Designed miniproteins, single chains, continued (4). Designs and how they scored, part 99

Each design is a single chain, and the fold is of that chain. pLDDT is the mean over its residues in the fold that is shown.

## One batch from the design tools (miniprotein)

Design m15649
Fold by ESMFold2-Fast:
Structure m15649 (fold): chain A 55 residues (1-55)
Amino acid sequence: TDIAQELLEEVESILSKLSSDQLKLIAKNLGIDTKGLSEKEIKEKILEKIKELLS
């Protein structure tokens, strides 16, 4: 839906402005293990969790 797409775009924009440490903190709060993941992979996992919340 348009609302879910707009929210995902906003989240992606916000994540692009965050540091690696901030991304790891958010991922941990969402239950994502950041060990061995790149910043790109961490952002992807965060976006997937947010998609689940919107579903």
Scores: mean pLDDT 79

Design m15650
Fold by ESMFold2-Fast:
Structure m15650 (fold): chain A 70 residues (1-70)
Amino acid sequence: SKAELEKKMSELLDLSLEIQKVAPPEVSQEAAKLIRQVMEAARTDSDAKALEKANEAIEEAKKMLEEVLS
């Protein structure tokens, strides 16, 4: 649903902000690219497809954050 997509987008944005606080610019830029890709999918694809891309992006962002904090 659209509400679920909005919740996932909010989670991804929060993760990107945490990455920006602790990571070098290169990693922060990669996190920003993930957000742009999900926003593009939300505009051009179905909500279900955009939601799947958002979930994938959240998992990638979590891995980036864990790598920086390790």
Scores: mean pLDDT 80

Design m15651
Fold by ESMFold2-Fast:
Structure m15651 (fold): chain A 77 residues (1-77)
Amino acid sequence: SLPSFEEAGRAAVEALREIAKRTGNKELEDYVKQAEAALDSGDRAAFEQALVKAVNALPTQEEIDEFNLAVARRLGA
């Protein structure tokens, strides 16, 4: 079954938050906070915009791959 918007959104926010904390990427941290606020308010459009900005703030393909793997693991658990 497909994950709910809440489940998928929480997995993405948690994955990005861990990367932001590990790397000290403040731009990523700010977009993660925006995505979390949008998710908490149920604003799907605002969430999607913040998520795109957060992923674009990942400076390397390796960090993008880390994000994708972390989301997959959270949704598969």
Scores: mean pLDDT 84

Design m15652
Fold by ESMFold2-Fast:
Structure m15652 (fold): chain A 66 residues (1-66)
Amino acid sequence: LSEEERIEVLEALYVMQVVLAAKYGSPEEARATAEKLIEEVDKMDLSPEAKERIRQAIEETLARYA
């Protein structure tokens, strides 16, 4: 996988986790999941732009579903 493809996969997986937590859990669980995933992304060896892109996707998903 290219760097771009890796970022796209991570974004999709993290967004899916937030959606599942919101849909089958509670708004509180969705928020906790989003916060945990954002912390994980911040610790990854990715460019600041890639981290911000994934963070924004997580936050937008949380806002939509929770």
Scores: mean pLDDT 81

Design m15653
Fold by ESMFold2-Fast:
Structure m15653 (fold): chain A 99 residues (1-99)
Amino acid sequence: SMEKRRKAILLLVAASINVVAAEISLRSPSMTREEAIGDVRAAVENLEEVVELKEYLSDEDLRLAKRVAERAAELAEELGDEELAERAREIAEELEEAL
């Protein structure tokens, strides 16, 4: 439905913002590792909801979501949070399967 598609797009945008926030947090001398992990966690949680709505996304949207998930995994690995990295990798795999 159009409403579910809109929700999926907004969740994908939110996840993208969270990844950018994590990048900024990781590079900022005033931000903690825990704050950066929090940003990555928010991205992963939003992307998990995107996966549940994947049938409403175009191939272009799915490719973008996969790239966001792959970047979240890289950031989680840099931050030493293996649980978040594994969750993000699983999301990327599920999105690839939908392509």
Scores: mean pLDDT 90

Design m15654
Fold by ESMFold2-Fast:
Parts: structure tokens; sequence; C-alpha cells
Structure m15654 (fold): chain A 71 residues (1-71)
């Protein structure tokens, strides 16, 4: 399902952010944009560009928590 794809992408982005892996965080943002999460993807890209992986992590974790409540 689309929801499962979004959750998997967020989990990958969270792992990348914890590791400070900018290319992997940016890849997760591209995948989120392709899945229709354009604003979330934009925010993650801006935070990763600034090296603010802690804020990117928090943003992705909050979205993951929100989506899991709908399952």
Amino acid sequence: SMLEKIIKTLEGGIKAAKEGNEPAVLKAAVELEELGYTELAKEIRELARKGDFESALKLMEEKLKELKKKM
C-alpha cells in the first residue's frame, strides 16, 4: 500500500538522519515527494542542507507516529 511505502521511507530517513548521512536523508526526501508529501520533503531537504539532522529526525519521527496511529 502507499501507506506502507511512506512508513518504510520515513524509517529509512530516520536511520539516515541518526547517522548524519546527508545523501540518504535527501534520497528519503525525494521518495516522500514522489509519494505526495511535498511540504514534508521540502522541510527535510532544507534541514539536511543546513546540517540540522536532529530537527530532520524529529520531523520524520512525528510524521511516522501520526501515520502509525492510522493503521
Scores: mean pLDDT 86

Design m15655
Fold by ESMFold2-Fast:
Structure m15655 (fold): chain A 58 residues (1-58)
Amino acid sequence: MEERKERLKEEALRLIDELYQRGLITPAQKESLKKIVEESDEEGLERRIAILRLTLAN
């Protein structure tokens, strides 16, 4: 059971949607980021979430 990975994936997708709704990323960037999230392991997801949070905060 991969509960932690699924939670990290949901958080990453939520942050991507927030960036898109704020106009900070293009539709193409949104699709690329979603693909990266789907292909990432747990460590990769944690790293991506940190980057997305920094982008949203700036």
Scores: mean pLDDT 81

Design m15656
Fold by ESMFold2-Fast:
Structure m15656 (fold): chain A 73 residues (1-73)
Amino acid sequence: LSEREQRILDYLEEHGPKSTAEIARALGQSPSTVRNTLRRLKEKGLVKEVAPNVYEAKTSALKTYESIQRIRA
């Protein structure tokens, strides 16, 4: 994960479901930057869109992603 992806994922794990605007405000990033980062995290299966523009970290997302990256079956 990039530093930006990790930071957003950690924020969602700590605070629960948050809108793109809330994440952007909390992390001092533009809403467009946050949306692009969330799209990449969703592609990796690390976050879920629970409502329009509201995202949540998936349970065990980091451990699951690390397992995939290590090609651990």
Scores: mean pLDDT 73

Design m15657
Fold by ESMFold2-Fast:
Structure m15657 (fold): chain A 78 residues (1-78)
Amino acid sequence: MAEEALAAAKSEAARRLAEEARRLVEQADGTPDPEEAARLYAEAAEKLAMALGTSGELTAEKWQAIADEARRRAEAKR
């Protein structure tokens, strides 16, 4: 079975998705447009959830925390 190769591939994919999420958060923090910020925070939350899901670490609590933080930051821009 390729379980070790799969674990390594999942780790790399999770890292890349987390880097994409970080980049989207930086863009959202830098935009003065609240609607654009909301869109970027939502995309970042989706990428981070995919990263956690890929690594097998996604839980309902972690997803809820990520979604709540993205929503709160988007609302703070309004």
Scores: mean pLDDT 76

Design m15659
Fold by ESMFold2-Fast:
Structure m15659 (fold): chain A 64 residues (1-64)
Amino acid sequence: SMKEELGKRLAEAGRQLVDAAEKTGGNPINLQSARNAADLLLATGTEEAKKAGEEILARLKELE
């Protein structure tokens, strides 16, 4: 479905954002963008998107 495909693309974008945050030592803009992507993934309602959102949030916690 389009919702599942959008969720996969958002998950990939979110992972790239958290990668950028890690490489920049916790850049606030990248951290906020990754968190926003994770929140949207969790709201999407597919299991794949939920797992991706949880993964991104866990990675963001490691940057605290």
Scores: mean pLDDT 78

Design m15660
Fold by ESMFold2-Fast:
Structure m15660 (fold): chain A 77 residues (1-77)
Amino acid sequence: AELARRVIRALAEEVMRLGEKHGNKDAVESARKALEAVDAGNLDEAIRYLMKALNALPSQADIDAVVEAALRRAGLA
């Protein structure tokens, strides 16, 4: 459970970072809501908002880059 929370948080933080860098407000808002849901202990809600945030990214390459960065940050890659 704790590992899942760390991975979801890392993914949301990387989406937020990329979204802020490129002015993607939809990605930033959804990632922010995912982080709020993780902090509240609502993992199902966090996953739903995280999926919205990832889908707001412009390409599969951006999604792959975010996933790779998040896994490295979480100590899984």
Scores: mean pLDDT 82

Design m15661
Fold by ESMFold2-Fast:
Structure m15661 (fold): chain A 63 residues (1-63)
Amino acid sequence: SAEEHVQKGKEAYEKGDYETAVKHFVEALRLDPANQEARDLLAKLKAEIGEDEFNVLAVKAAS
C-alpha cells in the first residue's frame, strides 16, 4: 500500500539512506498521487540534499 511505502521511506530517511527513501516515497505517490505525507517528505529531502542530487535519485527511483 502507499502507506507502507511512506513508512519504509521514513525509516530509510532516518538512517540517512536517501536513495531508498526516495524510491519508497516515489512508489507511494505512484500508488496514491494525492498522498500529502509523501509529497511533504520528498520536498523536505530535496531541501536537505539539494535539487541536483535529488533529481539523480528521483530518476533512479522512476526507472
Scores: mean pLDDT 84

Design m15662
Fold by ESMFold2-Fast:
Structure m15662 (fold): chain A 80 residues (1-80)
Amino acid sequence: SIVEEIKEITDEMIKAIKERKPFSLDLVEKLQEVFDKLSPEVQRKFAEGLERALRLIRQGKYDEAVETLKEMEEEIIKEI
């Protein structure tokens, strides 16, 4: 289901952040595939959450980036 795909991809992103590893190309491709399946409203929330998390990572705020992705996941799942 799309809910399971969102949970899986969010968990993979969080794991990469916690391990201080870049997102793999495979993870980025899976992100794009899942994103394309979402409604425009959900796509906007996903994009906003992801952009915020990436900005936090660039600032070295890894714990805040992880929390941002968790909040994004919870909000998105409630709307699908």
Scores: mean pLDDT 86

Design m15663
Fold by ESMFold2-Fast:
Structure m15663 (fold): chain A 66 residues (1-66)
Amino acid sequence: SSVERQAAVRYAAAALMAIGGYLDGTISEEQLKEFIERLREAEKIEDPEEQLKALEELLDEIVELS
């Protein structure tokens, strides 16, 4: 479904941006660990629309830090 594809894209984007920010020194090790934990929790969300929303909110927070 389109929602599932959008969730997958935002998951990948959030993961890459968090790792990239950590490597560039913009994101601390503590923040990286928090973002990884939030990605793991988002994976457990069974409702596709709620999963997408959680991933969009996480991605927006990571982008704001960059």
Scores: mean pLDDT 86

Design m15664
Fold by ESMFold2-Fast:
Structure m15664 (fold): chain A 86 residues (1-86)
Amino acid sequence: MKEAEELARKALELFEKGKEAAEKGDLEEAKKLFEEALELARRALELAAPELMKEYGLSEEELRELFERGLEDFREMGKKILEKAA
């Protein structure tokens, strides 16, 4: 839990830094920060998975579908920010 929460917080921090880099015109740095944020978000979800299954009564399949949607939404947000900045 604590480790997953810390990774999630760091992922959000990197995402915000990516947005700042994109606003400054550093698209290469922004892309790198978004990729790092996505990887930390994935790791946080993997660590939180057993507890989320217990708390919400989710099956492994249902949790996987939620993770896939969440990570895809995260990726699409980064893509839109990069496209708007370019």
Scores: mean pLDDT 78

Design m15665
Fold by ESMFold2-Fast:
Structure m15665 (fold): chain A 87 residues (1-87)
Amino acid sequence: GTVSGGAGGGGAADGGELANMTNATGVASGDNVTVTGLHNGVSTTAVVTGGETGAGGGAVGGVGPTLTVSDGTVATGDSGAAAARGG
């Protein structure tokens, strides 16, 4: 999967490399968001570091990998985690 840093903003829970992950779980904790789940039957983990970064959404101000999660559970602690479902 791919991972983005920055404000995140928690985009829609689809579209990226991690789109179509099954049983995906995202946990926001301080400056990091860890997403774990299955993509095409393979266990996959992505970590986003820096600021209030959501489990979904694009990189803010930068150019780089973007994390998008579909299906599963996302913890709604920090900025963007809740928006990964609703955004």
Scores: mean pLDDT 39

Design m15666
Fold by ESMFold2-Fast:
Structure m15666 (fold): chain A 89 residues (1-89)
Amino acid sequence: AEEAARAELRARLAALHAALEALARAAGLGDERGQLTLGALRTAAALSATEGISLEEALERLREAAREAGDEAALEAVEAARALVEALR
């Protein structure tokens, strides 16, 4: 049961990472701002897979953490990542 759950999470994370890489290629996210946005998405994807929460919930947790830390660059990156996810709905 536990091993099957871990295999499922690994497969889901791999598929999500592949989708994010395909999106990055299609969107031309190669600049510094794009790299920060992709970093936020990858962190949210890892948190989503680890905690069993949605990608949107993971991004909201990262937004609150960045706000509490006073990290404006991280906050902007998370907001850009959230906008990108919302646009793909």
Scores: mean pLDDT 70

Design m15667
Fold by ESMFold2-Fast:
Structure m15667 (fold): chain A 84 residues (1-84)
Amino acid sequence: SAKELLEKVKPYLSEEEYEQLEKIINAPDPVKALRESKSPFVTKVVAAGILGLLSPLSLRQIAEVVEDEEHRKKLEATAKALEE
């Protein structure tokens, strides 16, 4: 489930990022909530992965072009969670 995937990624998230992701995932229309979200790009990419809109391979490819190490770790953790 999306909630189980979020819990697997939680160690790589700040409290604010976790709250933003939980709000998107638990919305009545999560894809619409993601589209309308004002969260940072990396948070929206993590949400897209959790919702099944991005494959593990796509998440890893995006991680390769992300400059911030902590942001890369979030994307790689999301890809790994989807493969488990």
Scores: mean pLDDT 87

Design m15668
Fold by ESMFold2-Fast:
Structure m15668 (fold): chain A 130 residues (1-130)
Amino acid sequence: SVEELRRRLFQLLADPEASIDDIIDAVNALPEEERKRVGEELVELLKSSGGPPRHPDKEVTLEVLKKLLVASVLLESEEGVRMVLEEVKRILKDKEEQEAFFEEVLGLLEGRVPESRLERLRRLWEEVFG
């Protein structure tokens, strides 16, 4: 059962047609005690793949990164968050575009995670972007 839920989450993260709500629902379906392990498995998958996936279309890549960032925050994976933010930094060089991306992610997570987790995300953002 837990293995099927992990497989489903990873399939949804690789699916360009999966919505952000599909990702949130898939993480929330995982038992709380499994979320840290799944977060670690996601980081290892990203490392073995040479980092987060890239598409020739910038907008498609940003949608994938948004899903990965939301999942990493929900899985409490600080390493996963850092990896995704570093890739966002490589793609988005304009500060207004960076802030717009971050505000959109915060809006997706508002009410779905504790404020302390949003504060950790803001600290990681500041460490990566300055």
Scores: mean pLDDT 84

Design m15669
Fold by ESMFold2-Fast:
Structure m15669 (fold): chain A 64 residues (1-64)
Amino acid sequence: SSLEELLKKLKEQQEINRLIGEALRRIGDAIQEGIDSGDKELMDKKLEEVNKEVLKEIKELEKK
């Protein structure tokens, strides 16, 4: 039994949820830019950039 362990896991989950929220916002922005420009290649590049940033942030979190 550790309330401290549960609180730690909850804080970790909250940080993951924050990163997911930021990723969804960035994805939405990339899609909107693609729609506005009509440029699928631009949209694909923006989505790839978001994917790389999200994976980097997840990897940084896993190091803790």
Scores: mean pLDDT 79

Design m15670
Fold by ESMFold2-Fast:
Structure m15670 (fold): chain A 60 residues (1-60)
Amino acid sequence: MKGIAEAIEDYKPESEEELEIKKGEILEILEVVDDTHVLARNEKGEEGLVPKKYLKLLEE
């Protein structure tokens, strides 16, 4: 785990590689993929790509 982030907005996935997030959801950051996306895991254990702009980092 590279950090913890909170979703600041709802996001619906546009591809099977992306994770659906809800505003206020806490996510584990597993990997920084590029300058726009992270690989995250939700509390249910589901993993996927999330755009960084929808996340607030809480811990690194």
Scores: mean pLDDT 80

Design m15671
Fold by ESMFold2-Fast:
Structure m15671 (fold): chain A 79 residues (1-79)
Amino acid sequence: SLRTQAVEAFAAGDYDTAIALLEEVLKKDPNDAAAWGLLGDAYEAQGDHARAAEYYRKAAALYEAAGDHEMAALLRASA
């Protein structure tokens, strides 16, 4: 899946490829909270803290809406 390829690219340190794949995932499913979170991680790894914080907040809102209060709190702390 594109999600799996994005995770593999991120693990390899290929953040540009991870971002491109995650943007495709989110174009298909904008409610994929995990994909928003990983997009935040990729931008954080590139030093774009402001954009990372924005995506962590999007992920946190989606996790909260899904009832995953623990993950939402973790992402808010990262923003």
Scores: mean pLDDT 88

Design m15672
Fold by ESMFold2-Fast:
Structure m15672 (fold): chain A 85 residues (1-85)
Amino acid sequence: SLELEVTAAMAIMGLTVLVNDKSMPEKIKELAREAIEAIARGDFEKAEELLEELLKEGEKEKVDEGTLKLIRNTLELVREAKRLA
C-alpha cells in the first residue's frame, strides 16, 4: 500500500541521518545501515529487532537526547510498517 511505502521511506530517511552523521559512533551507524537494508527488503520484523538493539546501543554510548528521540520515532515507524504489511 502507499501508506506502507511512505512509512517505510520515512523510517529509511531517519536512519540515513544517523548513517551520514560524522560524529555518530560507528556501532550506531552499522546498526542503522543494517536496519535500512532490512526495511528495504520488507523484513520489518528484523528491522524492529535491529532498531531495539540500536536504541540500547544509543543509550549505552550516551548519544544525545535528540538522537535517542529519532531512534524511538523510527522504531515506532517500523512497528507501524510491520502492522501495515
Scores: mean pLDDT 90

Design m15673
Fold by ESMFold2-Fast:
Structure m15673 (fold): chain A 60 residues (1-60)
Amino acid sequence: SKEEIIEFVRKEAERVGMPDLAEKYVEELKKAKSGKEQTIILFRFLADIVEAEIRRELAA
């Protein structure tokens, strides 16, 4: 459900130390009118998380 996706996004952003990242995507998810839009937003969020983790590793 949309609520489960929002909870997942918030928990995942907090896990990687970037809770502010979640707020942008949560607002987009709340406005999404279809499951396909929710999927696009979720994949964009995951791409940002992966990029942040890789950049953190490269800076180490």
Scores: mean pLDDT 83

Design m15674
Fold by ESMFold2-Fast:
Structure m15674 (fold): chain A 58 residues (1-58)
Amino acid sequence: SIDERVEELRRRQEQALATLEADLKSRGYSQEEIDETLERVRRHLDARIEEERRRLLE
């Protein structure tokens, strides 16, 4: 189903974001900078997933 597909995509993106966070920490970024970066990336990915979901429903 569409909902199952969206849930799987979100789960994989959460794993990718966790990996990105670990990488940024290892590179010496501050937690504030990391949080801002992750929030921006998450918003972008969420918007794309919602666009895909809406397109499939129409």
Scores: mean pLDDT 81

Design m15675
Fold by ESMFold2-Fast:
Structure m15675 (fold): chain A 60 residues (1-60)
Amino acid sequence: DLRELAERLGISQSTARRIAESGARALADPVAARVGRADLTKEYGEENAEAILRIAEELA
C-alpha cells in the first residue's frame, strides 16, 4: 500500500511514510484530523488524501 502510494504520487517511500505517520497522529485528535485532511486534500487532491488517511488508519 505505502509503496504503491509513493509510486502514484511520484515521491519516495520515506516521504510517503512521513505523510502517513502525520495522518495517523491527526486521527488521534478530531480537530487535528480535520486540519490534516484539509491540508492533504490541498497538497495531493481528495482521492490521494483519502488513500493516505486509509493507510494512516491501518498504521495507527
Scores: mean pLDDT 67

Design m15676
Fold by ESMFold2-Fast:
Structure m15676 (fold): chain A 64 residues (1-64)
Amino acid sequence: MTVIAEAEATPPEGLSDSEARGYAARVAAQKALDKADSLGLTPVETRVIRLEGNKATVEVKVEP
């Protein structure tokens, strides 16, 4: 079973290029984990499946 979340987020000013590139992915990952938790599911694997500019899609594999 999987939970997918997408986030589009502009990085805050003052982040390094490396930190900025990961910002949307971190936001999407948190959304997917929050959704899994709300459903009573246990996250077992998190992966970024798409990253395009300020938009990221993250998949979390979950167990009941």
Scores: mean pLDDT 78

Design m15677
Fold by ESMFold2-Fast:
Structure m15677 (fold): chain A 70 residues (1-70)
Amino acid sequence: MRFTLEQVERAVVRLYLEGRITPEQATRLGRLLRERYGEVVTEEQIREAAREAGLSEETIDALLELLREL
């Protein structure tokens, strides 16, 4: 499944407002996705970048679930 960087950013903001992700993690994830993959990313690319950004597996699963519902 594929998502736009805009969709990922919206889901990340939602997780940040819910206290599930730090500002540092959000910034790192956005940078990694933009630098490596550009405007369209796969679920696997999001998982890989999110792990590198320091997100927990639980938070990554929540991020991907939010993306599928948007």
Scores: mean pLDDT 84

Design m15678
Fold by ESMFold2-Fast:
Structure m15678 (fold): chain A 81 residues (1-81)
Amino acid sequence: SAAREAELARLREELARLGEELEAAIAAGDEERAAELRKRIAELLARGALLQGLSKEEILATLRADPGMSEEDIKTVEEAL
C-alpha cells in the first residue's frame, strides 16, 4: 500500500539521520548517547521489518544474534513492536 511505502521511506530517512548522530556520539566518546541511539535504530529497523511482513519472533531472533544488543535493548524493541 502507498501508506506502508511512505512509512518505510520515512523510517529510512530517520535511520540515516540517527546513523549520523550515532557516528558523532561515538567520535565524542559519549557512550550513553551511543547506546540510546543504537536502541532507537534497532526499534526503527524492527518496525520496518514488521511492515515488510517479517514476524515479531524473526525480528527478535535477528536482534539476539547481534552481540551489540543487550537483553534490555531487545525488550525495549519488543515493547515498541
Scores: mean pLDDT 78

Design m15679
Fold by ESMFold2-Fast:
Order: C-alpha cells, then sequence, then structure tokens
Structure m15679 (fold): chain A 71 residues (1-71)
C-alpha cells in the first residue's frame, strides 16, 4: 500500500499522471481508508485536467481525514 503510494508519487514527479493513477488506485484497493491515497489520486486527475474527478476524490480524502485541507 505505502509502496504503491510512493511509486505513484514518483510517477507524478516524472510527469506520468496516467501511470500514477494506476498505482494510487492500487493503494486504495488495498486500503480504501487511506486518505492520502485518495488525495494523491485527486492530484493525479488534476494533472490530467480532469477537475471534476479531482474534486470528487479530494472530497473523499477529506471525508476520511478532515485534517487534509488545501496545501
Amino acid sequence: AEEDLQKGRELLAQGKPEEAVKYFEKAIEKDPNNAQAWLELARAYSRLGKFAEAAKYGKKAVEIDPNLQAP
């Protein structure tokens, strides 16, 4: 789970948001209560220009952990 999160973050840093999404989805599949994974998924969708999906997943992250506010 943490390994998938870390790999997703590395892919985002490399400018590969499509690949990063797959790793964040894998992290969520293993632990659906991982608020950080939902937040990173939202960031990846934002990088893809899919702002509706980004907002949806960001809201999910905040529902799980209300301390996850805007940066």
Scores: mean pLDDT 81

Design m15680
Fold by ESMFold2-Fast:
Formats: structure tokens, C-alpha cells, sequence
Structure m15680 (fold): chain A 68 residues (1-68)
């Protein structure tokens, strides 16, 4: 499910020092980059390709993933 996809991404990103990921409830994952905007853009493109049931938005240094 989309919620399971967000939980899996949160666990994966918790191990990556380029990001700080926070899961908000079961429907939102907020990802803040720690110094490289290109890494955040690369993550956004990967999610768009691999997780079609997630909405993707970028605002400043923050990537927000929500369930559709």
C-alpha cells in the first residue's frame, strides 16, 4: 500500500546521512536535505518513477511525499 511504501522509504532514508526523514501519521513523509539539493531532486525523480501512488512536492529544501 502507499502507506507501507512511505514506511519503507522512511526506514531507507533514516540510514542516509544526506537526508532527515520524518513520517507524519500514515500518509505523509517529509524529507529535508542536509546540504545537497541535487540529492533531494534525485530522490524526487526516483519516487515519481517507482511509487506512482505517492504525490511528490518540493518546497525550498524540503521534499514532501503524500499518499494519493
Amino acid sequence: SAADDLKALAEELSKDPRFKATLIGDDTLEVVQTGDILSLIGLALRVIGDYPNLDVSISGDTLTLTTK
Scores: mean pLDDT 82

Design m15681
Fold by ESMFold2-Fast:
Structure m15681 (fold): chain A 71 residues (1-71)
Amino acid sequence: AATPLSAAEVADLLREALDLAEAGDLEKADELFLRAHANAAPELQPAVAEAARLLAAGDFERARAVIDSLA
C-alpha cells in the first residue's frame, strides 16, 4: 500500500479543490476533497472534513484558513 499523503500534500490538494469550487467547478472540487480525505493520515482527516463542511456552507475564507493550518 502507498504511504498516506503528508500534511503538505493534503493541503495542496485541498487548495486546488477550493480554487476549483470558487471557480464554480463543484464536481471536480468534491472529487479532490474525497481523494484528500481517502489518502490523508488519520490525524489529518478531521481537518479535511472541517474544510469540506465549510466549503459546503460557502465559507471559503474559513475553509482556506483550515487548509493553511495543515501546511
Scores: mean pLDDT 81

Design m15682
Fold by ESMFold2-Fast:
Structure m15682 (fold): chain A 73 residues (1-73)
Amino acid sequence: SALVEEIVRLAREMLEAYAAGNLEEARKLGEEALALMEPLAEAARAGDEEARAVLEEALRRIEEIGREFAARL
């Protein structure tokens, strides 16, 4: 979904900014990603299975990106 792709893009850009030492940009990008994920988490908690699936897919892909970056350090 477009929302998953946007969350994943923000997460990747956040980790790239962090690796470059740009902590303020990393915080901003992280906050933007969380702003997209927070409504999904609330909807999933309320029983929205589509919101849960979107959130789980985004988290799975973020985990994959995190492993990629950990391997570079």
Scores: mean pLDDT 86

Design m15683
Fold by ESMFold2-Fast:
Structure m15683 (fold): chain A 101 residues (1-101)
Amino acid sequence: RLSDEQVRLVIEGQLDAIIAGAERLGLEDLKRRAEELLERIRRLSAREALRLAIEFLREAIEEVRAYGRERNLPEAEVEERVAELEAQLHTLELMLADVEA
């Protein structure tokens, strides 16, 4: 089984990537929420951190799709960014299943 430290390191890496991506797109609210979640996970159990990160990633996917529509970005560009977030979400869902086993 994954240790709490290993789980937090994975979530931290994913949130850092999301913060960088949100900054490049000018998604200031998404960036702020990712930074707030990064701070919070240091105080949470692995299970709680995973659950919050999963919910955050679901919201991030919706916001990236909305941003793409508002900016009339090419569908392929939006789907590429969403696919990266969906891959991160899948990783966290597998980790949550392992932690809850």
Scores: mean pLDDT 84

Design m15684
Fold by ESMFold2-Fast:
Formats: structure tokens, sequence, C-alpha cells
Structure m15684 (fold): chain A 98 residues (1-98)
């Protein structure tokens, strides 16, 4: 279905963002993670992991206020969907580091 295709493409953008982050290309990482978030939101699938990844990229750029915003969104999404409750401790830890 269209949702499954959008999830697959979002996963590809997340993987590209992870590679960019590992290489210190934080601007490209943010761009790739934003595309992953956009596709996940459009598909109506959980954005909790994508929000965490985007926040981590902003944190690496020194953009603490932007990082905090995305970690707060990740925590809200993870609390809303029990399937993603395992992300709550990670999001809470990241919020304490900002």
Amino acid sequence: MEKEIAEGIADIYSALGNLALERGDYETAVEMYKKAVELAEKAGVSTARAYINLGKAYLKMGKKEEAKKWFEKALQEARRDPRYAHLIPEAEKLLKEV
C-alpha cells in the first residue's frame, strides 16, 4: 500500500541522515531527517524515531533550542502510541542533555 511505500522511503532518508551525521555533515543529516519526518507524517505513521534523529542532528549543530523542540515532539508522540513507549526513556534522557 501507499503507506508501506512511504515508510520504506522514510527509512531510506533516515539511513542517509545517519550516514551524513556519522560523517559530520550535520546540514545534510537535518535535510534527510526532515524528509523522513515529512514522509512519515504524510503516511500517518509514527514520527517518534524520526523526531529523535532530527533533534540529535540539531544538537550536533549546536542548535539546542531546535533540538529540544524535536525531542519534546518525539516524547509526545511516543507517549501517545504504546507501540513506541520504548522511545520514552531515550527522549527523556535527550531532553535532560539539552
Scores: mean pLDDT 81

Design m15685
Fold by ESMFold2-Fast:
Structure m15685 (fold): chain A 68 residues (1-68)
Amino acid sequence: MLEEMEDAVYRGLLAASDEGGWPVEELTERAIKTAEALKKDNPELGEKIIEAVRRAGERALQDRQAAA
């Protein structure tokens, strides 16, 4: 589950960065803010989403740095 969410977020971050020209770091931060808002209504789900986004963002950043 977490790994599947991470992979989906990872692909989404790369696609949004490529199409919109947004830095992966900025997109990751936005996604975390959205998950933090969700955490207020559902703490357990929010925490899982934040963790998946952090892992995906780190992976996307490393991939971009390796490609540069």
Scores: mean pLDDT 77

